Designed miniproteins, single chains, continued (3). Designs and how they scored, part 86

Each design is a single chain, and the fold is of that chain. pLDDT is the mean over its residues in the fold that is shown.

## One batch from the design tools (miniprotein)

Design m11162
Fold by ESMFold2-Fast:
Structure m11162 (fold): chain A 62 residues (1-62)
Amino acid sequence: SLEEFYEDALRLRNLMRERGLTVEQLAAAAGVDPETVEAFLRGEIRLTKEQRDRLLAAAEAG
């Protein structure tokens, strides 16, 4: 849902801020294009479930 999308984007932004992660570091760790991560954080695109799960896992791992 759109609500889940916004919750995931907010969680990623908060984890990135708290851990000092860049878009490039997060993207590399998750195996996702940096441009895809940036577009998702801006609310411009939706991720696949696999991309979302990988990005959240990478951000939580630090």
Scores: mean pLDDT 82

Design m11163
Fold by ESMFold2-Fast:
Structure m11163 (fold): chain A 92 residues (1-92)
Amino acid sequence: SPSAGIDAEATVKAIEGLAEKLIDAVEQGNLREASILATALGVNAVALKLSGDEEAQKRGAEILDKAAERLSTLPQGGELARLFRNLAEELK
């Protein structure tokens, strides 16, 4: 069901920006920053699901799946890649 309080387009953009920052943090070995960014990503993924905007949810899932693929190639990125795949599945 749609939620009038959630800007789905802004939430997709937030997910994209947070995913890029998180990948950068993992590449730098900054796992503390990556953990904080992962929490923010999870909150935004839940908000996107609650929006009820199916088109935005599909775009969010695609962003998370692509980010998971990138993370899976990085040292110590495997657990975060699994998290991103799970979040993407919840949005489908």
Scores: mean pLDDT 85

Design m11164
Fold by ESMFold2-Fast:
Structure m11164 (fold): chain A 85 residues (1-85)
Amino acid sequence: EAEELRKKAEEAIKKAKEAIEKGDLKTAMQYLGEAARYANELAKLKEYETAAELYRKVAEVAEMLGDKGMAEGLRKKAEELEKKA
């Protein structure tokens, strides 16, 4: 269900940010990966607007981790999905 996937992605993003604040980069990377996976599943369900929003939030987490390349790639994915919506 799309709503459940969105909530799981939002929770993973929240947990990733909490892990970054505590300096637990390994846990932050795990939650980042989970959030990106949920966003991808939403895109497969053609929930393009929600998936794009989630990819932008995942990109913010990647930026917080210092990975500008990953953040830019995720924002580009969001832009492509926004064009389909």
Scores: mean pLDDT 86

Design m11165
Fold by ESMFold2-Fast:
Structure m11165 (fold): chain A 55 residues (1-55)
Amino acid sequence: MSLRELILRLIGLKLRIIGIEIDAEIKGYLSEEEKEEIEKLKEEIKKLEEEISKY
């Protein structure tokens, strides 16, 4: 996998978190499922950042 592909995936995951946060602000609350999804996305980001650090 190329460094470019890893960076693009990282950006995509960060954008997903932002989207969830915006939707939560519009609704006025953050659901447990949304919290769990954000935590899973943060874990995936950490894994990608660790993989990028190998380059």
Scores: mean pLDDT 82

Design m11166
Fold by ESMFold2-Fast:
Structure m11166 (fold): chain A 84 residues (1-84)
Amino acid sequence: MSDEEKLEIAEETVRTIEENREEIRAALAEVVGEERAEEVVARLLELARRVREALERGDAEAALAAVEEILQLLRALGAEADAL
């Protein structure tokens, strides 16, 4: 995967999160409850900000690393939901 491809994936990921923020929050609240959903959305926005900062620097590795943290957070939520 090229650095250009990594930056494109990171930008698309952040854009998707920002554009669907309300839907993501509502979906999470149904599964893990309102309090946990707010915590998760706050963390997603923090990670999205880190991706944007990396994109502004042209740092493909940092951008992709932040995207991977977003994916890990979402996987952890899936496991948490399965335990409920």
Scores: mean pLDDT 79

Design m11167
Fold by ESMFold2-Fast:
Formats: sequence, C-alpha cells, structure tokens
Structure m11167 (fold): chain A 101 residues (1-101)
Amino acid sequence: MSPETRELGERAIRLLEEAKAAFDAGDVEKLQSIVEELRRIVDELRAHPDAPEEFIAALEGAVSDLVRYLLALQEGRVTPEEKAALKARLDAIIERLRSLL
C-alpha cells in the first residue's frame, strides 16, 4: 500500500488504543471525539484504492462497537461483564488491524 494509506491505518490503530484507555476510564467525551476522527479516517481510506477492504471493514466494526458502547453509557445500561466483552472485542480488532497493515 502507499505511505499515505499506511499512515492513515497506523493513525486509526493509535486512536483505537486511545479509545481502549478512554473506554476503561469511562471518558465519554474522549470516546465521542475518537469516534468522530475514526469516521473521518474510514472515509479517507475509502478514497484510497490500495487500502485493504478487510482493514476498512474491521475498522468500521470497531467504530460500530464504540458507538454501541456510547449509547449504552447514555442509557446507564453497561454491566461490568458487557464492558469486559466490548474491551476484549476491541483488543481483537486492534490485533487484526495490525496484521492487515
């Protein structure tokens, strides 16, 4: 892939690591900001023909998981078990994204 596409992918992975930390801390405002930036990166990656489709799909999955968590936080309906499951999924997605880069 091009250097530009790789840099976008690496930036997305760093943002997901930040999202994991904010997720553990329950920092809703930080998570909202990260989700917005990740969506911009997804749009930019879609404009790059050399971006792996599997990477874009995995990143979109991560964004969806984060949005679902934010909605659950707003509704006061997050259990410790649900939080642990979401964190484990985020860890798995981060590893997958690294392998696709």
Scores: mean pLDDT 81

Design m11168
Fold by ESMFold2-Fast:
Structure m11168 (fold): chain A 74 residues (1-74)
Amino acid sequence: AIEYLQKAIEALKAGDAEKAVEYAKKAVEELRPLVGQVPIAYRAAVEALEAAKAGDLETAIKSAEIAIDELRRY
């Protein structure tokens, strides 16, 4: 999940919205079975995906970073 979130951030910074959505979606899919263990990370990853779909780059990056930080604490 962390690797896909990092790739999503790199894609967002490069202006590749399609790749950013793809990587964020993969991160959400990996975190879905763990939602009871990392609920904040899952929510942040979902917010990053929805922000990336909406073209809100600042929110997408911030939410992805929050998800990574929460996963590192798990």
Scores: mean pLDDT 82

Design m11169
Fold by ESMFold2-Fast:
Structure m11169 (fold): chain A 72 residues (1-72)
Amino acid sequence: SLKEEIEKLKEEIKKLEEEKKKLEKELEELEKQPLTKENVIKITALSLRIIGLEFQIELLKKKIEELEKELK
């Protein structure tokens, strides 16, 4: 049902937001370290991963909005 699909999408968003928080904490700790070549690479990789998660979360939120419109 649409309600079950919406619930599953909300659970997926929650999991992605929790993963994003973990990566943001890792990024904050790395940003406190000296800007070595290795740390810059790690910071860049984490930043790209966080952006990817943000994009995925926004897509899922838009999908929920469309499904909720169908429920009235």
Scores: mean pLDDT 86

Design m11170
Fold by ESMFold2-Fast:
Structure m11170 (fold): chain A 72 residues (1-72)
Amino acid sequence: RKSQATVVARHIAEKKGWSEEEQKKLAEALEEGLSKVPDDQVPQFITQAAKLGLEAKNVEEAIEGIKKLTEE
């Protein structure tokens, strides 16, 4: 799960032009989200998190969107 969060965060950060520090914060949010999601829902979470990250204006907006995915 940690490795998966890091890979997804790197992909989003590279596409958005975010800094290494911003990538680390995004990876932390993704890791926390993945720890709360059942294994059968991981693919759906990754898909939605990647979409939110790519559509976000900044890393803070991406993190907030990802947190909302895990509040249900």
Scores: mean pLDDT 78

Design m11171
Fold by ESMFold2-Fast:
Structure m11171 (fold): chain A 95 residues (1-95)
Amino acid sequence: LLASAEEYVAAAEANAAKAIAAFEAGDWASFAAHLTAAEITAVAAVIAGHLEAAARGYEAVARAYEHAAELTGDEELRELAERYRKRAEELRKEA
């Protein structure tokens, strides 16, 4: 909650990248854990009033779900990605 806007962005993007790497390695538990960390970071950015940083965090989560959906063909993962992209767009309108 006391991090700078840039620190929230960096943390969310780093966790999303780790999630993608874990998924490519077949590590489902690490994929879920890193995405949860990225989402918590985006929520923390919203609470801190860093709406643009939060939007970038949600976009990072959306990219990870899009990647997983492309590899699996799982429509639920695609729907999750779309939901996070919509949340990011809404936050950018408020920023």
Scores: mean pLDDT 83

Design m11172
Fold by ESMFold2-Fast:
Structure m11172 (fold): chain A 60 residues (1-60)
Amino acid sequence: TEELEREIAREEAGLKQVQAELEKNKDASPLEQARLLFVKATEEAAIFIYRKMLEKLREK
């Protein structure tokens, strides 16, 4: 369970970083913007899944 909590914190930090990069890259090429959006979506999905796994494990 502690591993999942650490992984969530890591992904949350990465999400803040990619959000800052998206802000700086508003005028970048569509490909660069798409790459950052893909990373953001992946990190959001990981946080969602890890939180659901934590809930499931804590219900034991």
Scores: mean pLDDT 81

Design m11173
Fold by ESMFold2-Fast:
Structure m11173 (fold): chain A 87 residues (1-87)
Amino acid sequence: SLSPQLVVKKEGESVTFTFTTSSAVSSVDWYKDGKLLKESERIKINKVSDKTFTLTIENLKPEDSGSYQAKADGKTSPNSFLRVEKK
């Protein structure tokens, strides 16, 4: 599962998506609007456990709005939607 399913944030805030699997997986790939996300200064990917993974985006910008997904071992999460509102 992927949570939250729909989240609204203000510019400059942070968001954390949590992907939980029923079976252990070794790695998770994160996608925004169908494009692979890479870690950066603002984008952090963390493995909490073999079944729990997080994507954190810091210092949110309006362009971070979009559809997010996690993929692991041939399985794809439902879409999670982020809307970032301007201050």
Scores: mean pLDDT 81

Design m11174
Fold by ESMFold2-Fast:
Structure m11174 (fold): chain A 64 residues (1-64)
Amino acid sequence: VDIEKITKAIIEKTGLSEEVARLAAQAVIDNNGDIAAAAQTLVDKYGLPLEKAIRAAEAAVESL
């Protein structure tokens, strides 16, 4: 799994910053592709709005 490739795909699909996209890619990997768990991690640990966290996690899973 290539984190940089997933990060780029998230940016292209969501328009989020590279930093946020990389965090989303890592969260999805750490949660074994569980979108809900990854999105919750992004909200709780990094303060992302839930809507953006869900979109980022979905884009990351689609890029696995």
Scores: mean pLDDT 81

Design m11175
Fold by ESMFold2-Fast:
Structure m11175 (fold): chain A 120 residues (1-120)
Amino acid sequence: ATATTLFNNGNYLLNNKKYDEAIAAYNKAIAINPSLKANALNNIGNALLNLGKYDEAISAYTQAIALNPNNATAYNNLGTAYLNLSKYDEAIAAYSKALALNPNNVSAQANLAVATANLA
């Protein structure tokens, strides 16, 4: 299979909640074409988040952000992983960065309010 075919299969598996199979497909895509790594790591993070593997999701999103610092979606998802671990200061920082990059991110706006309320 081509890297693109494996990446698209990963997306299909992710949408069908086959999270472990999605992660395997994305990792194979990265091995063939490393230029997919930033997008694949964000999607691997999403699969890990849905599996409740929050520390692994944080690692994946952090790597995705290192490769693409303007990824507002990865920052929002990073905030959600921190929120699930009750790491409210880290969640606020991540959501604030997501909103700095995309002020119309309604998910980040709502989640920032939730994280901030937990510190009050």
Scores: mean pLDDT 90

Design m11176
Fold by ESMFold2-Fast:
Structure m11176 (fold): chain A 85 residues (1-85)
Amino acid sequence: SGSERFRAAVEIAAEGYRLVLEGKTPEEAFEHVKRLAEERGLSPEEIRLTANLLEMFAFADELDGRTEVAEKLRQVAEGLRKYAE
């Protein structure tokens, strides 16, 4: 139950990350992640977890010098936090 929901949040975060790495805009990545969260029935808490995972990816990419990728990921995370309110 909880581990399955956590796995869904991780998978959705990874999908958002993939879209940003492929050059999608934060808005396109956000809409895709939002749709997946709705399809899988993520709670607001799980959507916030997804946002936290995207911020973790952003931090790692910023340390690796991928500042544009990091900024896009933070924008997707911000969109998810606002959606989860």
Scores: mean pLDDT 89

Design m11177
Fold by ESMFold2-Fast:
Structure m11177 (fold): chain A 56 residues (1-56)
Amino acid sequence: MKELEQQIREAVENKDYETLIELLEKAIEIYKEKDPVTAKVGEHELKKVKEEQKKL
């Protein structure tokens, strides 16, 4: 998971919304069974990122 967290951070810093969306979707899938609360938070963040992407 540390590798995934670093990739997410890099995508945020580079404003690479496409990569960020893919990484968030992957994280949600991983956490969906193990930590559903974290998965739900991830889905909310994913929605916000998609809204930001529309502004571009």
Scores: mean pLDDT 75

Design m11178
Fold by ESMFold2-Fast:
Structure m11178 (fold): chain A 75 residues (1-75)
Amino acid sequence: SKLDEVKEYRDRRLAEARALGATPEELAMIQEAGDRVIKLVEEYEKNPKLPKENYDKLIDYYRSAIDFTLERLRL
């Protein structure tokens, strides 16, 4: 399911960040952003409160924050 996919995404990104030597603050940020993506997917699938475009934009925002942090760690 999409929910399982975003949970696996969060867990993989956290594992990668740990392997790259992320700080506790960076790990907390990735966890928070990943959890927000999961909640947005859950809400959209069960009882959407916003237009789809707003969910897509919010999900993209939090995923971009995770990706940016991992890009910095890979340097």
Scores: mean pLDDT 85

Design m11179
Fold by ESMFold2-Fast:
Structure m11179 (fold): chain A 68 residues (1-68)
Amino acid sequence: SLDEKLKELEGEAQEVVKKALETKDYEKGIKELEKLLEEAKKLEPESEQKERLIKAIEETIEYLKKLQ
């Protein structure tokens, strides 16, 4: 289901962020999050969970960019 795919992407994004913060390799974290963002945007149909995930990933990318 869409909800299961969104939950999987959310989990992947959380692991990417955790590794970026632990390793301080923000450039790699940003690139991996951008890939997950593209995957999330391709999911159909539109949903509030999809919109929340996209926004969360976008905000996290901006946060990691400030840490570089």
Scores: mean pLDDT 85

Design m11180
Fold by ESMFold2-Fast:
Structure m11180 (fold): chain A 62 residues (1-62)
Amino acid sequence: GHMEEEAKEKAKKYAEELVKKLLEYYPDAKGTVEQVGEDTYRGVVETKEKKFVVEIDAKYFL
C-alpha cells in the first residue's frame, strides 16, 4: 500500500545518506546503493583496503 511504498523510499534515501556520510571519511572510495531484496537496500563503500556494507530494511520506516 501507500505506506509500504513510502517506507521503501525512506529506506533507499537512508542507505544513500549513510553512504554519503561514509564517503566524507573516505573521499577516494566508491559508493553504491542497490536494491537487493523486495524491501531491502544495500549501501556499499569500497576502498583499496576496506569494504563497508550497510543493509536497510523498509520495515524500519513502517
Scores: mean pLDDT 82

Design m11181
Fold by ESMFold2-Fast:
Order: structure tokens, then C-alpha cells, then sequence
Structure m11181 (fold): chain A 64 residues (1-64)
């Protein structure tokens, strides 16, 4: 229903912000000359920490 749709949309928004933060870190590390593997690991770590901060840990599989 409408309330479920709103809840899902808000959760997706928070997940996208967390993913965006991780991607920003990955891109910045790549610009600084980090390896793609190292940059990806650090970006994934940032995304996971942001998801936990937003209370979304375990609700996104971005690290699998």
C-alpha cells in the first residue's frame, strides 16, 4: 500500500546515499593512484559503515 511504498522509497534513498558515499571514496582512491582492488575494498567498507549508521546493516548485499 501507500505506506509500504513510502517506507521502501525512503529505505532505497538511504541505501543509495550509502552506496554513493562508498563509490565516491573508491573514485577518490583511484584518482590518488590506489589499485582498483584496494579502492573497491575501501569503497565497500565505507558503504557498509554508512548502511550501519543508517540502521540498514544486513538489508543490502552490496558486499557479496
Amino acid sequence: GPEETRRVAEEVGRKLRAIGAGVDVELELLRQGASPEEAERKGAEVTEKELKREGLDGKATVVR
Scores: mean pLDDT 76

Design m11182
Fold by ESMFold2-Fast:
Structure m11182 (fold): chain A 61 residues (1-61)
Amino acid sequence: SEARFAARVTGLVLLGIGHELDGDREEAARAYREAAELEAAHPEGDPELAEKLREKAEELE
């Protein structure tokens, strides 16, 4: 469902932020990349948000 999709993306973004605050850059990048992939692959996803999340993950590598 769309609600489950949105909750999952939000959870991954929050997980990424948490890992950044803890200094876990690789784990943060992984979370943001997974969120970006979900956003890009879902029919109701936002391609612009997917791109920004992908860029964020790349910055952390």
Scores: mean pLDDT 83

Design m11183
Fold by ESMFold2-Fast:
Structure m11183 (fold): chain A 56 residues (1-56)
Amino acid sequence: MDIDESLGLMHVGIANSSKISKDEKVEILLEMARRLREQGMTVAAEILEEAAKKLE
């Protein structure tokens, strides 16, 4: 497993463990995905984007 995929899964787990609203989780996941894409962490960004989509 590459670090990019592992990082994405870890962030999804953290967001899902947080006791925040669904709308706030989606916003946080999408913001993290944007930052990860800017850093070249494309797989992690895709995992976070899919997690946000799944919550909607």
Scores: mean pLDDT 73

Design m11184
Fold by ESMFold2-Fast:
Structure m11184 (fold): chain A 87 residues (1-87)
Amino acid sequence: KIEEAIRLAEEALRLAMEAVRVSTDLEVITESIGLAIAAMGLIFDAELLKEGKTKGLPSPDELLEQARRTLEAARENLERARQSAAE
């Protein structure tokens, strides 16, 4: 679960970075930065959980759910970036 959450968060970060690269829309760029920060936070939390530091951190199940939501948002944001670039 923790490894899967890291993989999903890394993919979300990659998509957020791609959206910044293809978009000139400030709203899309701002959303992309927020998603990148969220993805990096999830990776950091996952590393802390792997070291046994659990206080104040999400559970592995919560981390996986957050990673899935962040990836979904990153995919939607990248589609917005592509639509914006086509205008």
Scores: mean pLDDT 79

Design m11185
Fold by ESMFold2-Fast:
Structure m11185 (fold): chain A 103 residues (1-103)
Amino acid sequence: SLTPRQQFSLAYLEAVDFAKENNIPLEVFDIVARLVARERGLEYPLFGKATDEKLLEHTELIREALKIMKENLELFQKVKPEDLPKLREAKSIEEFIELLKEI
């Protein structure tokens, strides 16, 4: 039914819409996506010509990042733009969530 490119685009739009609807800065989603990419050994963001395999890998990455935001919604909703420099220091998802708890 959906092509890999369509799956990627849909996943990205769902994540962006979720962040906007819940007043989460888009930069926070980017930080989480980068940490998920790091754990999976993937380059992020996806630059240049993407194969179907790369599109599907990044689709799963985006869906995992969205799942993390949904499971920790109340913590993510507390984030203000001034918190971003501290949050960018996180080296793992676990460290990122601990930093969120300090806000």
Scores: mean pLDDT 87

Design m11186
Fold by ESMFold2-Fast:
Structure m11186 (fold): chain A 61 residues (1-61)
Amino acid sequence: GALEEQLRRLAEEFGVSVTQVRSALTLLEQFSDEVVVQYLMRELGLSRERAEALVERLRAL
């Protein structure tokens, strides 16, 4: 579906797995943007800039 295609594109763009992008999307349902940014930096090794960009893109879905 359209959502799965968007998650796949984000995974490719940010150099992470689709499962990791889906996990971030799920975390955004319960936690603040800053908590998810810290998670992405710590667990996926993304820079703050890249983590913030991914969170912004996920919020726009």
Scores: mean pLDDT 87

Design m11187
Fold by ESMFold2-Fast:
Structure m11187 (fold): chain A 56 residues (1-56)
Amino acid sequence: SMEEGLRLGKEISDAIKEADTDFENAIKRLKELAEKYGMPELAEELINFIKQRKER
């Protein structure tokens, strides 16, 4: 549980960082994480965050 939470946090951080290099792959990774952990709202929030950062 705690190890899974730390792994999720790292994967989210890595995906956000990857958005600067490969935006489409970063979005794909965030969607896959949301599906894996059953948290669709988390993916939506993070995808919106990286989109706003990229476009504005």
Scores: mean pLDDT 75

Design m11188
Fold by ESMFold2-Fast:
Structure m11188 (fold): chain A 90 residues (1-90)
Amino acid sequence: MKALTPEERDTVGIEVVKVANEALSDTSLSDEERARRLAEGIAKVLAPVAKKRGNEYLTVRATVGDATAVVKIDKEGNIVEIRVNDPEAL
């Protein structure tokens, strides 16, 4: 498996910041819901990059306050698993 290039990493970084701003802007949501939305959004941004690099699965972890969400995406970009506050997924 090949590492991400600096160019790919910078592109992903910009899109991740946009997703984080959207997910964290709704202060009426719980920390669990915001963590879940952040992890799902980041995973969707990374799915095309993971597919191009030949990754079988991509796992994204996001923490908001005391809540942690983990999202797993397959090589086709489908979400196969979402876990919130599950220590075995970390």
Scores: mean pLDDT 70

Design m11189
Fold by ESMFold2-Fast:
Structure m11189 (fold): chain A 86 residues (1-86)
Amino acid sequence: MTVVLTFTGLSPTQLTAEVLRGIGLELDGYDVEIEVKGDTVTITIGGLSEEEVQEFIQYAEELAKRGYKVTITREGDKLTINITKP
């Protein structure tokens, strides 16, 4: 499966933290693509198991509890998680 994480409305510090997270996943051997546009970062992660996808869903749910606006959409083998700071 493929997971696409899009974070919007990030501060420079938050943007840097998410980019470093994506780089860490790439260094751990995941198929990772990172795209930065202004205050938005998109991290695409391929080759995930269903258990690994569930970990990303749990992370998104944690962010929702912290006041982020989170939407999760499935299109075939692709899971898209959009995370927006209020």
Scores: mean pLDDT 78

Design m11190
Fold by ESMFold2-Fast:
Structure m11190 (fold): chain A 60 residues (1-60)
Amino acid sequence: MEEEEKLRELAEKGTEEEKQMAEMLLDSLEANKDKLSEKEIKELVTKATEKIEKLMKEKA
């Protein structure tokens, strides 16, 4: 799955904490899409996904 799709899936089907984080990150990305380069967007999405994955592993 692409990193953006993964964030959106977490926003829809994740835990309450995952949903809140994913929604905040998606909103932030949408607000800044016109101001950020493609590389910067990819880096932010990747870091966000890594944080969510880490929380999922610690919860498990």
Scores: mean pLDDT 71

Design m11191
Fold by ESMFold2-Fast:
Structure m11191 (fold): chain A 53 residues (1-53)
Amino acid sequence: SHMDQIKKAKLQFRILVLQSEIFFAERTGSLSPEEVAQLQKELAELQAELKKL
């Protein structure tokens, strides 16, 4: 449906943003390992939601 296409695009954008945030946090050491793990958990949840579309 049109709504599924919009949801997919929004999820893909959020996934890209989170991947970029994790990448920079790991490179700069700006976040603790626990904070990085939380972001990775959020990324996995968004990826799982995308697979349902």
Scores: mean pLDDT 85

Design m11192
Fold by ESMFold2-Fast:
Parts: C-alpha cells; structure tokens; sequence
Structure m11192 (fold): chain A 63 residues (1-63)
C-alpha cells in the first residue's frame, strides 16, 4: 500500500526493515487463509501487521 511504498522508498534502514516485516506477515496470513484458516492465528497476524503499520506511520510523520 502507499504507506509501505513510502517506507521502502525512504532510504531509512529501519523503515525498510519494518516494511519488509509487514510484507512477510501479510504473506503468512494469506497462506493460512488459503490453507483452511487458523482464524485465531490470522487475527493475531492482522493485529501485529496493524501495529507495525502504525509504527511506520509515526516514523514517517517524524521525518
């Protein structure tokens, strides 16, 4: 999304690391959904992804 793209284009190693972690967790969530849904684990991943996106947003606003 636009926030992840901004993080990847920032040139900040911390922002790039956070964006890569979000993409990794999103791939894991899609895999779990496709393989027949551990919905509790999917929900935990969604919460973690949202936390990381909010951290990225805060760091971008502080730049």
Amino acid sequence: GPILQKALESGDPKLIELANEVERLEREAVRLITEGGDWQKVEALRKRINELIEEIKKLLEES
Scores: mean pLDDT 82

Design m11193
Fold by ESMFold2-Fast:
Structure m11193 (fold): chain A 86 residues (1-86)
Amino acid sequence: MTLVLVYRGMTPAQLTAEVLRAIGLELDGYDVKIEVEGDRLTITIGGLSEEEVQAYIEEARELAARGYEVTIRREGDTTTIEITFP
């Protein structure tokens, strides 16, 4: 499965932390694409199981409960999670 994570409204420190996490996944053998445009970070992760994608969905739902703006979409084998920081 493919997961697309889109982050918006991050501070430079938060953006750096998410980029470092994405690099960690690439080093762990996942197919990772990282794109930075202004305050937007897009991370595309290929080769995930359904259970791994579901874990990201649950983490995003927890962020929504904390006041983050979260949109989750599924289209075939691709899940897109958009998170806007407060």
Scores: mean pLDDT 84

Design m11194
Fold by ESMFold2-Fast:
Structure m11194 (fold): chain A 77 residues (1-77)
Amino acid sequence: EVEEALEEAIRALEEAARALVAGDDEAAREAWGKAVEAMKKAVEKLIKEGREEEAEELARRAQAAREAALAELRAAA
């Protein structure tokens, strides 16, 4: 179940980043909202299992994905 939550969170983050890069603000807001919710569930499960390092890694990946998407938008402007 933790693995499924991780996969869901990662896929949601990738979709959110793609929507941000595409410049569809409405789709980006919805996708990012879903990604945050999936990430919170995955992080909570990882912490309950004592896998805090993986929870930190997921948080870092979320931040990196957002920063990369914002950098692409900035470069296109």
Scores: mean pLDDT 74

Design m11195
Fold by ESMFold2-Fast:
Structure m11195 (fold): chain A 76 residues (1-76)
Amino acid sequence: SNAEKEARVQELIDEAKRLLKKGDEYEKNGDFEKAIEYYQKAMDLAQEALDIDPNNIEASALLIKAAVGLVTLKKK
């Protein structure tokens, strides 16, 4: 049902937010290896949400934020 898909998308968004926050905390503490790991996980969950709901603005914003964090840390 659409309600089940909507609930799944929200669960993915909420988890992506938690992982993104953890990535930010690890980056702030200088643990760049864990920051990269958590940004990658957040990006993957945001992408899963977009695979279910391609027009979800919140999931799209989370994907961009996680991708920027990941690229910034890998770029030197």
Scores: mean pLDDT 88

Design m11196
Fold by ESMFold2-Fast:
Structure m11196 (fold): chain A 111 residues (1-111)
Amino acid sequence: MDALRAEVPPLVEALKDEDPAERLEALRRLREMAKTPEGARVVAPAVEPLVEALKDEDPQVRVGAALVLGELARADPSVAEPAVEPLREALEDEDEGVRRAAAEALREIER
């Protein structure tokens, strides 16, 4: 789907927006796309920007990043393999929601 593939670069750019609301909206859209096998395939190249978002200053953004990585891992665990160590670090996050989202994502990768 050329249209679906064309959505990913602008969303990756939005993950670096100064407004956390824009970063959260980008993660919400990436997560919805990643719920289908075809959508997960076009979102897969965003793994590195999503790993960076696990270190975001906003805990809701970190939760969103872990949830998108979990959807990618559910579709193909090998795609999310670069996120394994960053997600293990997120298990020690100060925010309980981030720790829970990271644990769910790791469960999908490790099965």
Scores: mean pLDDT 85

Design m11198
Fold by ESMFold2-Fast:
Structure m11198 (fold): chain A 69 residues (1-69)
Amino acid sequence: SLEEARKALEEGDYDKAIELAEQVIKESTDPEERLEAARLLSMAAQKKGDTELQKKYDELYLEARRELA
């Protein structure tokens, strides 16, 4: 769940946070949940120091934000 993804990020388990947030992106049609999941993905990638993955998830976040506009 989105809440479990946040908890994993807070605990420093970035791989688990990415796995859970990607699952939310795949399963949720709610634009707000998708935006939150994309934000968590971007943050987790940044915390891992993976600049290519961070850029990919930042683009996903921008796309999800446009769905709400």
Scores: mean pLDDT 83

